# Ledger of designs, part 72: designed miniproteins, single chains, continued (3)

Each design is a single chain, and the fold is of that chain. pLDDT is the mean over its residues in the fold that is shown.

## One batch from the design tools (miniprotein)

Design m10478
Fold by ESMFold2-Fast:
Structure m10478 (fold): chain A 91 residues (1-91)
Amino acid sequence: MTVMELIEKLDEAAKNKDYEKGREIVEQLRTYPAEERRQAQLEYGVEKFAADESLSIAQLEEALELLRKNNVPQALIDKVEAALARKRAAA
């Protein structure tokens, strides 16, 4: 099981309010290096955020500024920019 698969399952456990399963997944995640966990969490968070159709143009712009300020990888910035472009085209 990869770090990304564990993060996805952790999000599913939280959504289902399965706190015991969530705790077990967190213990598994702790066996991985902290840097690898942070990178995977950032990537997952950005993908989930970019897929959220309920977000306003202003919220997507604010997120882009925050990501750029924190020197996040361009590939992740591109995902949010693509979401913003889609939302602007729909408006």
Scores: mean pLDDT 79

Design m10479
Fold by ESMFold2-Fast:
Structure m10479 (fold): chain A 85 residues (1-85)
Amino acid sequence: LKEEVKELIKKVREKIEKLMKENPDDKALVSELQNAKELLKRVEELIPNMSEEALKKVKEYLKKALETGEYLYYSSRALEVAAQD
């Protein structure tokens, strides 16, 4: 489960970095995506101490980020779960 969450964070980060490279002049988008990356970094740092229930919720939010492209929203929801655990 921890490895699945780490792999999903990696996939979301890769999508974010690709979008930033493809849209370097979209300052609003780049700022939003940079904020999403910082939230994902904080989630990743909390993984070692997360419960199985928190890991499952984080996994679902990361999947939704990939499905919808709403990276900032779902990264924020994932961090909320990780930080409250």
Scores: mean pLDDT 85

Design m10480
Fold by ESMFold2-Fast:
Structure m10480 (fold): chain A 74 residues (1-74)
Amino acid sequence: SSMQQQRDQIIAQIREIIAMRRRRVDADPDRPLDANEQQLAQAIGQAIVAVSRQDYDTAQAYIDQARAIINQIR
């Protein structure tokens, strides 16, 4: 179904964002958490919560927010 395809795409995007964040943390594990890293963690958490509620439009909005933050902090 289209809803199942949307869910699978959202989950794949969340996994990609988590992997990108993990690679940054692994590259510099002693770096202090700044406001951007905290906002990124919150956006990822909210996307996961939205998926658990089957609210895929809200999940996509938080994914878009997380991608915007990553583009600023790399």
Scores: mean pLDDT 82

Design m10481
Fold by ESMFold2-Fast:
Structure m10481 (fold): chain A 73 residues (1-73)
Amino acid sequence: EEEEIKKMAEETREQAYRDAIELAKQGRDPLAEAEATAAQIEASGEKYGKPELGKAVAQAVLEGAREAVRELE
């Protein structure tokens, strides 16, 4: 289970990075979008009895977006 969570978080982080770059190119705020998405994922994880998975994926979304924003500075 930990390996599955780690793999999903890593894939999510990479996807969030790509999504953040595209959002920034469109003139949108990628960090604000990532924060909203992360909050929804974490809440869903708690609601469906998978809080650890929800937190890991939410954190990966935030990390990917932050990496993209840092690179675009």
Scores: mean pLDDT 81

Design m10482
Fold by ESMFold2-Fast:
Parts: sequence; structure tokens; C-alpha cells
Structure m10482 (fold): chain A 137 residues (1-137)
Amino acid sequence: SRESERLVEEMRRLTEEALGPEKAEEIYREAEELARRHAEGFRKRLINMGASEESAEEAARILYPATLAYWMAILAAQAGAPKDVALELYRLAEESARAALEEGKKLDDEIARRATVDEAQSLIDLVENAKRLIEKQ
């Protein structure tokens, strides 16, 4: 969605400002590869569970930006982004995961809907845990 694309673009900008353009590009490319692999695995899992190919592709498309945002935040924090920047990136990743949760609820295919909602909730929980670990540092 346009909102998900906007969030990723903002995260790229914040990462570049904190870590420089070369490191930001490395983080983005690694996050893209991880998110792409996750989306493909999720799509195949849904098809194996009995979802239509179209519904599985739509579900994977909904989750892709949220997974990308999650990995961008994790990798930026691991690369030494300042605590305030890392927390802001995690807040944006949580916003992306919540957007995926809301889009997932609208899926017509019941298998794709439930799996997408569950996966988006798992991403929210992972981001919340990562934020708690950084706040204790």
C-alpha cells in the first residue's frame, strides 16, 4: 500500500541520516532479501494449507512491507544506530505491522486472513520485545 511504502521510505531516510548512505543501502538490501524470502515461504505455506494462489499472493504482498520494516529496524540497531533512532525505527516497524494486521483482516480467503493476522501480530510482538531490550540499555 502507499502507506506501507511511505513508512519504508521514512525508515530508509532515518537510517541514512544515522549511519550514512553506504551502511543504509547495505541494511536495506539485506532487509529486502530477508523479507522476500519470508514472503515467498509464507505464500507457499498458505497454498499448502489450501488457500488460493491469488489469496496467498495478496497475503504475502500485505506482509512484505511489515517484514521489511522489521528487518530494517533490527539491522540498523545491530549496526549501531543511536538508541533514539533505533526506538523510532521500531515504532515505524510496529506501525507497518499494525497496517498489515488491518489489511489482513479484510482478506476474503479465511485461511489467508487468519494466517496473515497471526503473522502480523507476531511481528508486533517481536518489535515490542526488541523495543523493551533497547530501552533497558
Scores: mean pLDDT 90

Design m10483
Fold by ESMFold2-Fast:
Structure m10483 (fold): chain A 77 residues (1-77)
Amino acid sequence: SIVEELEKTAEELRKLAEEAERLGLRGLADHLRQMAEDLEKAKRNVEEGGDEKPAKELIKIAKGEATFARTVLQSRR
């Protein structure tokens, strides 16, 4: 379901943010945490019967951000 995908994507971003913070990448960590918060707000909206279209678009953006973050973090390991 879209709710499960929002939850999974938010969890992935939080894990990436935690790794970024450990590596001293505070700006990346803050950005990823903000995106995770936006995904949680979208999840609440969908659970309350809101439109799924904005949530689907946010998932696409968040997945792109996660891919970018993974690349940055890999280069710092």
Scores: mean pLDDT 86

Design m10484
Fold by ESMFold2-Fast:
Structure m10484 (fold): chain A 80 residues (1-80)
Amino acid sequence: SMENMSQLVDLSTAISRALGEGDRAALVEHMEKIKSLLPPEVAKKIDELTERFKAADAEEQAKIVNELTKLIREWIEAER
């Protein structure tokens, strides 16, 4: 729905902000919220990224956030 797409865009912005601020707890919360708004097949990929994020060092955390943002963007573009 258009409302879900708007929420996903807002959450993508919140993730970028939290990454810049080093707020790891906020990043995990935003990833869980995004998962609740997406189909099960996409939510599974986000779950895998979230678990990798929890075990990752700072360099890998940045890469995982970039992968997550790309996944969300590609899904939004496919639904348009």
Scores: mean pLDDT 76

Design m10485
Fold by ESMFold2-Fast:
Structure m10485 (fold): chain A 63 residues (1-63)
Amino acid sequence: EGFAKALVEQAKGIKESADNGLLTKEEAIKQIQELKEELEKADVSDSVKQQALKELEKIEKEL
């Protein structure tokens, strides 16, 4: 759970950087996709993965 939460917090930071013009939308989406791949490889429960994936998808959609 701590690992999945850390990935979601990292994605929020990526969005904040994009909103402030420090990253392009394409760069931010690329980094979020990398976090999704890292989450898929994580040894966490399916319920935790699904919840974190939904949060990552929401952040990506808001870009």
Scores: mean pLDDT 82

Design m10486
Fold by ESMFold2-Fast:
Structure m10486 (fold): chain A 97 residues (1-97)
Amino acid sequence: DPVRAAAERAVASAERALDMYKQGLLSKEGAFKVIDEALQDLRDAAIAAGADPEEVTRLYEEGSRRVKEALDAGNYQEALDAVRTVAERAIELARKA
C-alpha cells in the first residue's frame, strides 16, 4: 500500500527530525523542511491512489501549519501528533477513492 508506506515514512521522518532538533543536530527550519517534504510525499501518494486532490491538499496545508506552529511553540508532541493526524486521514481519504 503506497499510501500506508508514505504515511509510515512521514511519521518516522518526523520522529527522527524532532529528535535531531532536540539534540541540536538540526535547526528548527531544517526539522520543519524534513517534515514538510514527507507530508508533501504523503499528499502526492494519496492523490495518486485516487483521493480527492482538494481534500488532500487542504489536509496537508492544515497539517503543515500545525507542525510549524508547534515547532515555534517548542511543543514537540503536538508537532508529532499533527503528522500522525495527517497520516491517518490521508489513508482514510485514499481508501474512500
Scores: mean pLDDT 89

Design m10487
Fold by ESMFold2-Fast:
Structure m10487 (fold): chain A 72 residues (1-72)
Amino acid sequence: SMDETLARLRAARSVEEVRRIALEAVPSLTSMDQVVELANEAARRAYELGASLPEVVALAKEVIDAGEKHLA
């Protein structure tokens, strides 16, 4: 579920784990609202874990792009 995915992101210990969890969740998404929520939480957690702002932005864009392709 989305709630379980968000909980997994909050528990993630590395930026790479955040990216993996977020991208693995994309095939389960059913709306762009869920894609945006996932991208925002992934970006937030990556930032908390010390990712640079360009890395955080790149991750958010990657998740949004993957979600848009999935929902097309």
Scores: mean pLDDT 89

Design m10488
Fold by ESMFold2-Fast:
Structure m10488 (fold): chain A 69 residues (1-69)
Amino acid sequence: MGELSRPAPVLSEEQREITEDIGRKLRGMGAALGEYLHSRGSTLAPVPPVSEEEQKLADEFLAKLKEAA
């Protein structure tokens, strides 16, 4: 299994779940930003693949960015 030798702070089960949820949302937002930049004519790297749940979050984020533009 992928474990680090470096000791890390022990998180409660709830904190671990929250951290994982935040990470998933941040990944979705990153994908949304990449897609938004491409829609604006950016030549940056292609949008990375994401899960269905992350894609849904990305779509919502993109909608808000489009409203701002």
Scores: mean pLDDT 63

Design m10489
Fold by ESMFold2-Fast:
Structure m10489 (fold): chain A 109 residues (1-109)
Amino acid sequence: ATPIAEALEAEVDRWAERLVERVEYLIKNEGLPPAEAARKAVDELIAELDRRKWGPGTKLAVLEKALEIFKEKGYPEEVIETLRKAIDDLLNKYAGPEAIKELEERRKA
């Protein structure tokens, strides 16, 4: 791995951790249902990354890393499904339905 690739991985991991912390905050401190907390946190994250002019591939990497962290921590299925939908919505926006099918096939392998 190059130093640049390692720095990008560190940034992706940091944003994913921020998303996880935001969801946890919204559930524990604001009493939001898990699906609503996840949707709000994802929407806020995408808006922030758009403001910073991050590309769709990097946004997808952040969401997929956050999905993995939520699975490892045993978060409710509603949170997992909300992240999956956000990933699929992002792919549909930038690459269309064929990209969603490719991602689903990749998840099955």
Scores: mean pLDDT 78

Design m10490
Fold by ESMFold2-Fast:
Structure m10490 (fold): chain A 87 residues (1-87)
Amino acid sequence: MIEVEVAGVRRAVVDGEEMLVVIIRITIDGKEYYLYLFLPASLSEEEVERLAREAIELIKELLKDPSLSIQQVYQRVSEWVREQVER
């Protein structure tokens, strides 16, 4: 069984910039993995919620490919988030 959910949202300062950190928990066959999405604190609540939801769907889709490691899933999701933020 695979479960993907938001475990929390925190504010952090990264390299002098205020960021929102969305913590995503992935459970695969009873093992827990955590992905951290770093988003600009300037984003609206609606944008943060939409990006988190779309990231969860992307994670679920990527996890259907058995050739991808969790680290590769993390990298692809992080690259996707960066593209969404940079436009």
Scores: mean pLDDT 81

Design m10491
Fold by ESMFold2-Fast:
Structure m10491 (fold): chain A 86 residues (1-86)
Amino acid sequence: SELEELLKQLNEATDNLRRAIEAGDIEEIKRELQRLIELAKRFNKLGYKDLAKVMLEATIEKIDVLNLPELEPLKKQAEEELKKVE
């Protein structure tokens, strides 16, 4: 099902992000954060609003913890998408 495929992609993106953070790979961190935002948008469109909200809030929190200026555009994107869930 589409839900099962999206949940698989969510788990893969989360694992890839963790490894990228451990490696200090800023470009991979950016790619996986962007992937998480896109997955949250897809979950929201399918009506899984609570999951989309949790994903976007977690993404914003991770960006704040990392405190990298290169991630600021992704934080703004996640904040704008979060407004659309509620």
Scores: mean pLDDT 90

Design m10492
Fold by ESMFold2-Fast:
Structure m10492 (fold): chain A 57 residues (1-57)
Amino acid sequence: ALEAAVARGQAKTPLVRLVNEAAERFEAGEDVSAELEATFGGEAAAQLRAHFEEEKA
């Protein structure tokens, strides 16, 4: 879903930037799930959150 949105190019830079900033904040111990859900929807947000949790470990 996220890769498809980036490939479309419509929100390429904003999506990449948001994901990078969310990853940094998640590493700092912040909960970014609500912001991701608002932007990408629950399914994509859940996938991003799972990825961040895996990377954080």
Scores: mean pLDDT 65

Design m10493
Fold by ESMFold2-Fast:
Structure m10493 (fold): chain A 64 residues (1-64)
Amino acid sequence: IRELARKYWEAVKTGGYEEVYKVLSRSEVSLLHFLGLSDADKKSLEEILAQAEKNAAAFHLPVE
């Protein structure tokens, strides 16, 4: 989860949401949106990673 959140954030910052679909599958993007990370473009990397870890724990998903 943490690594997916990092890739999502980096892709959004580098090329916007179109770049996201070049590095992540649609199901991975859907999972990140389900976890509340859809506004990654407005947050720092540290904030996104912390949010991903917190949300993954709440849904009993594996964290890095």
Scores: mean pLDDT 68

Design m10494
Fold by ESMFold2-Fast:
Structure m10494 (fold): chain A 82 residues (1-82)
Amino acid sequence: SLGEELFQKPIDEAKKLVKEAESIESLEERKKLIEEGLKILEELEKKFSAVLTPELRKKLEEEKERIKKEGEEILKELKEKE
């Protein structure tokens, strides 16, 4: 659907940044990539707030929650490997 297409590309970019963070050994660089991914989703929500269906809004919130959870696990992994 048209609405999903407009959302999918930014969501995929956010996911790509989080996946790239897993390959980075620097805690600061991992944190930056995760924060950039979250910013993409926050800007997407702001840009389309007036046209978000309940289903698209739920999907966006679920993707933000997923990135926050994955990001926390990625940062914890580096801390534990010290």
Scores: mean pLDDT 75

Design m10495
Fold by ESMFold2-Fast:
Structure m10495 (fold): chain A 83 residues (1-83)
Amino acid sequence: VSGYPPDLSSVLGQPPKPGQVRVKITLKPGERINTSHLNYIKSLGGKVIKLDHANNEIYAYIPEDKVEELKKQSFVESVEKIE
């Protein structure tokens, strides 16, 4: 009930859009996943796919030209492209 949230599980089965890449963002030791991190990814034109709280990792689609900008953020330990 209450609206129609049809984000099918096929979100992971869809390829990234042209010019986007799938990335794994590893947070620095002591950091935890926060809404500010998610908002930053969205501000880059990205889409969060999965949060891995156990490993402090965020999986997302990001415009390829924004990967280097993301790597410069203070909360980011590393960004790895996954394809």
Scores: mean pLDDT 73

Design m10496
Fold by ESMFold2-Fast:
Structure m10496 (fold): chain A 89 residues (1-89)
Amino acid sequence: MAEELVEKLEELAKNNDEEGAKKLLEEYFKSLSEELQELIERGAEAMVAGDVEAAREVAEELRRNSPSEAEYRLAVGVAVYLAELKKKK
């Protein structure tokens, strides 16, 4: 369940297990539909560009397409992670 993934991600972060957190977010991203993956990538690109309006629009679409708050939080977490990867070049 998505809530269990959020709790596990929080535990990995608390234990400073960056590799475990990255693996969990990558596996979650790959488990999503292509449409949702594209939406998350669009959000990451908006964050890298500093486009607050575009990032907000993507966040609203993610919320509408997320069955629960936990799934929405995971999707946002993946978008932030991807944005950080893009900034590293």
Scores: mean pLDDT 79

Design m10497
Fold by ESMFold2-Fast:
Structure m10497 (fold): chain A 80 residues (1-80)
Amino acid sequence: MAALQRALQDAIDELEKEYARAKDLLGPALRQEIEDVIAGLRRAAADPTASQAEVDALGARAARLVIFLKMLLADKKAKE
């Protein structure tokens, strides 16, 4: 439980951090997807009945979005 809650919180914090930095570079559909994933992670963290499979799926989606956002921000920095 404690390790799972920490992993979910770390995923939320990292995704929100990168999203805040990249928000103005994103179209509305991708903003909605990121916000939906953050909401899903928050719900899983608050739900003691959330399955490990659901948590793993949300975590994997969040990790892919974080990688994408970091690449987008790196490209922007390279052009400054």
Scores: mean pLDDT 80

Design m10498
Fold by ESMFold2-Fast:
Structure m10498 (fold): chain A 93 residues (1-93)
Amino acid sequence: SQAEIERLRELLAKMEANREKFDKELEEAKPEIGEKGVEGLKKAADFQIELIRYYIENYAENPEETLKELEERALEKIKELETKYKLKLANDV
């Protein structure tokens, strides 16, 4: 629904607004978490923002899409983003 799209847009706006503060706090924490820790967390934030943006765009363009079709495209987008950001979900427990 349009209301769900607006809620996702508000969530994205809050995440993007918080991103600058998050990046600053990560740089301040660099002595504790290391350079790889900072880069890993920045990549995770980029992943999440891109995934939410993908949902917003697909909801707006394909309002008649079934939940199954949306889930299938979301899975492919998740795989794309995992490759792009070099995230490994296996063994990160």
Scores: mean pLDDT 68

Design m10499
Fold by ESMFold2-Fast:
Structure m10499 (fold): chain A 85 residues (1-85)
Amino acid sequence: SEIERYEKTIEELKDSTDPEQLLELAKAYRELAKVYIEQGNFEKAEEYLRKAEALLAQLPADHPERLPLETEVGVLQLELAVRRV
């Protein structure tokens, strides 16, 4: 149900260029990556983390939520790398 909710958000916002919608989309990708890490689906987790990173890079550099979210994505990427050993 959570996966379906995030997938719906992604489908609705995937072509947006609005910073707030890009932020919401990046958060949805982050949450999906967390779910897939917990399920052991590291391939999908990596895919969604890369998509979140790419979207966050499109946000204005001075956006107050950009750096915190980039940090969270980086931590999840590190967790993924450690779990793949």
Scores: mean pLDDT 83

Design m10500
Fold by ESMFold2-Fast:
Structure m10500 (fold): chain A 91 residues (1-91)
Amino acid sequence: IYNNIALTLENLGRYEEALEYYDKGLAIASKLGDLELEFKLLLNASITLQKLGQRLNLAAADEARANVIAEQLGLTQEEQDALRQKLAEEA
């Protein structure tokens, strides 16, 4: 739910509001132990932060965290690239 709201806000150019909804989604995903959802939300948040241009250090931190989660999920590089591609197409 929060991911869909955040994507809509991002498409409207409302990047800071989109980040707020990604943060809400991440809090829930972390509590549920949903590593796949947490990985997707971190990647989307990183992309949004990069589009803002002002928070590149936070984008890098989210990417690093996403990489750790991908390893915990047992994702291959090919699987990670496929997920990144799907997220880019949905943006």
Scores: mean pLDDT 71

Design m10501
Fold by ESMFold2-Fast:
Structure m10501 (fold): chain A 56 residues (1-56)
Amino acid sequence: MKVKAVKDLFVDSPAIASLKKGEVVEVVKEYEDGNFVVRIDGKNRLLGSDYVEIVE
C-alpha cells in the first residue's frame, strides 16, 4: 500500500521537511487510530492520517 503526502511533514526539524507535499511513500504498518508507519530515507517514520492520502 502507498500513500501520497497532502502537506509537508516535519519529523527531524521544524525548518526542514522530511516528506514534501506530493511525495509517494510505502506504508509499513497502519495503526488503529488511522496513523501510518512509512519508510522515509531508509527509516520507519510515523505519519498522521491528515498528512497523507491513500493512492493504492
Scores: mean pLDDT 75

Design m10502
Fold by ESMFold2-Fast:
Structure m10502 (fold): chain A 62 residues (1-62)
Amino acid sequence: SDDAKFVLAAKEADELLKERGLHPDAETLVELGRKLKEIAKNAKDEEDLKKKTRELLEELLG
């Protein structure tokens, strides 16, 4: 379940990165992956997961 939620969060992040034309370095990708795992564990539902994933990308890359 958590792995499936992480995959959904990672797909949302990938789509947003492509939309914005952003190419994070390896260190930023590792940090992003760790925070996406936290979102996957703590999100209430799919909508909350997507919202938190968008907010995370704006915080790290905006």
Scores: mean pLDDT 81

Design m10503
Fold by ESMFold2-Fast:
Structure m10503 (fold): chain A 65 residues (1-65)
Amino acid sequence: SPEVREKLKQRAEELEREEPSKENVLELEVLAGVYTIRYAITHDEQDLEEALRLEQRAQEIADQL
């Protein structure tokens, strides 16, 4: 649902504002996985875009640790 998508975006934004940590990387990867599953069901490019963005951000943070 659109409401679920907005809540996922809010959580991702919160995680990105926190200090970089291995725990935050794991949570971002989990959120990316949720968006990937949603894309498989919805075929909505917005879900795919968010999944790829979160995967990229998780990798960037991991590379800094």
Scores: mean pLDDT 82

Design m10504
Fold by ESMFold2-Fast:
Structure m10504 (fold): chain A 78 residues (1-78)
Amino acid sequence: TDLQQGDQFEQKGDQYRQLGDQYLQQGNNQKASDYYRQSAFYYGDSGTYYRNAGNEEKMVESLQKASESGRRSLELQR
């Protein structure tokens, strides 16, 4: 179902965000940026599936997470 696929993509987003956090703690800003960017893509895809499922609340939450991970990625490229 679209809801189940949304949940799966959100979980992938969380995994990639955690990898970004790990590399950030190690001082590897380039890898952290890359993983946060990938996290943002997965959260974006999750939001699309939640939108198709008609779950506006989960859609908004996933898109907010996508925005946050994308922002973190861009900040690390400075």
Scores: mean pLDDT 89

Design m10505
Fold by ESMFold2-Fast:
Structure m10505 (fold): chain A 80 residues (1-80)
Amino acid sequence: MEELVRILEQLIRQVEGMTDGKHALTAIQTTLGMMKARYPQVAAVLDAGEARIRAVYAADPNDKAGIVAELRALIAEVEA
């Protein structure tokens, strides 16, 4: 799972550099979709994390801090 955690940490850095919430959401969905295919053992955890990130975006598309917080929570869940 070290590689998955590394990819999620890189995704957080990428999202933190983005100014457009829609671009951030697209990058997250694309990356998590690829990771679900590659790591089926954590697919349910990744699906739940993606749903929480989508909920943050739906409530406030400019809540980048909230999106990053959900990505950090997802890393903790994957490491457990």
Scores: mean pLDDT 84

Design m10506
Fold by ESMFold2-Fast:
Structure m10506 (fold): chain A 84 residues (1-84)
Amino acid sequence: MEEIEKLKKEIDKARQEGARVLLELGDSYLATKVATLSPEESVKALREGAERAKAMGHEEAANRLRDISEKVEEYYKKLKELEK
């Protein structure tokens, strides 16, 4: 049970980091989605943000958003495994 709580905290931390990057890019809409929706929807919003950042020439921000999306996905997979 403590492992589940730790993973939920790590997911929230990663989502807040992703939301911050999106806010720095001026994308408050995707930032809100990442911070407030489910982990699955957050991963989708982070990937959309990464594609937008890349299209605008913000390669470092795009790479960072992709890394954060992978992190959220990995923590969420571990969380689902512990619920078995």
Scores: mean pLDDT 83

Design m10507
Fold by ESMFold2-Fast:
Structure m10507 (fold): chain A 97 residues (1-97)
Amino acid sequence: SSLDKALKKAVEVLIEEMKKAGMPEELIEKVRSLPSLNIEEQLKVLNEMEAWLEAQLAAETDEEKRKKLLRIQMGLGVIQLVLAVEETLKKLEKKKA
């Protein structure tokens, strides 16, 4: 589907920004796994990433490093939006009993 392609592209873009920011490989692997996970596990990974990123932004005083973290935050937001749209469409496809 178009949403599967959008999710994979958003993940690729986010991973590139994470690599540029020098993020740990363990966190990059969690993001890389997103298209293969169910929605519950996807939301868990996204919540963990968002919490980590908010903590990093709160502690970071270097403007160039903050800009890299903000680009990661934007990429995470795009993934969250794609998953929210996909979940909404799946709910609309359910047979009304």
Scores: mean pLDDT 81

Design m10508
Fold by ESMFold2-Fast:
Structure m10508 (fold): chain A 74 residues (1-74)
Amino acid sequence: MSPLEQMKRQLVGIAIATEVDLVKRQFPNPSAEMQEIIARIEAILAKPTLTQADVDEMVRLMEELMKMVNAAKA
């Protein structure tokens, strides 16, 4: 509702989009599970307006993606 909350949602979206691009460059042949999570994040990012629920979902998906990235590096 505050302008700060709207700015926060936009900044989270930009940060997540940047991290997803880095993951895609790092893993050109990602696992099926990684591909599914990336597709879900990209579907949310394609929305013209992000709700708080969309931001919360992207953060959860990004945390899961980062766990997979760390496991793949081991």
Scores: mean pLDDT 80

Design m10509
Fold by ESMFold2-Fast:
Structure m10509 (fold): chain A 77 residues (1-77)
Amino acid sequence: SMAEREEKLLKFVEELMNFQAEAERKYREEGEFKPEELEELERKARELEPFIEKHREEIIANPKVQELLAEFKAKKE
């Protein structure tokens, strides 16, 4: 169903943003990324990139996605 696909898309974006926020929080606490953490970040980014690229228009057009991005940027600063 379309609703099911949209819910999965929102979950995917939320997971990406949470992962980024958590990585940045660890960096602030420790002052550096461990090599293993950087490799994990790069790996997850590469896994997510094809999905984001495929659904780029849908992701950008979704108000909930824009809201999540704004919230994470505000918390980051």
Scores: mean pLDDT 67

Design m10510
Fold by ESMFold2-Fast:
Structure m10510 (fold): chain A 82 residues (1-82)
Amino acid sequence: MTWEEVMAAAEEIRREARAEGLPDVEILERLAAFFREQGLEAAATALEIQARLVRRGRTEADAEEEAVAREIEPALRAAEAS
C-alpha cells in the first residue's frame, strides 16, 4: 500500500472501532495490528506502547509522546535514562 492508502485505512479503522464502542486501548491495539500487517514495525510497536500506557492511566496524548520517544527515538530515551 502507498503511505496515503495506509493513513486513509488507519483513519477508517479508528472510525469503525469508535462506532463499535471499543475503548481507546482496543482501538490502539487494532491499529497496531494493522500497521504490523503492513510491515510498519516501528509504528506498530509505538501504538502497542501507547496502549500499555493508557491502561496504566496516562492520557492518550501523553502516552503517544512517550511511545514515540521509546520506539522511534531510542537514542534520546537512552540519554534520558542516565
Scores: mean pLDDT 69

Design m10511
Fold by ESMFold2-Fast:
Structure m10511 (fold): chain A 94 residues (1-94)
Amino acid sequence: SNRIDQLQQLIRQDPNNVGAYVSLAIQYRRNGDYDTSIRVAQTGIDRFPDSPFTPVMYRILSLAYRDLGDDDSSRRYLQLSDQLRQQLIDQGLL
């Protein structure tokens, strides 16, 4: 199986594996499948809004939107990533 198949299997075996959603979104972006990368990252955010990985998922959204030429969405998600990361640091969760 390719890396995407392996990550999808991990999510099926453990739907709470937040890291697998992060890795899957990154892998789709690396393959140039920006729309699928956005969908996977958004699914991870929606399922795990309070996760320490949520700032990373917003960063992935920012990068994917930048790759699509949507600079406004890219900037918004970068700001959300930075704000949530700082909040988690201030709370001692990062």
Scores: mean pLDDT 88

Design m10512
Fold by ESMFold2-Fast:
Structure m10512 (fold): chain A 68 residues (1-68)
Amino acid sequence: SMEEVEEELDKMEMQILYDAMVNHASREELEAKIEELRRFGEEKGVPEEKIEEWVKKLRDAIDAIEAA
């Protein structure tokens, strides 16, 4: 269901943010994980507009973490 897909996307988002904040993953590694999230959303039929919202939110959050 779309509800289960959104739950998994939220989980992927939390893992990427955890990797950025706690594991100090490189920007290259974080961008690769963002692309995995994008592909997962595309495969599950999530509208591109919603996928881009998740991608933007993740990139904005990572930019804020790196600026701190």
Scores: mean pLDDT 85

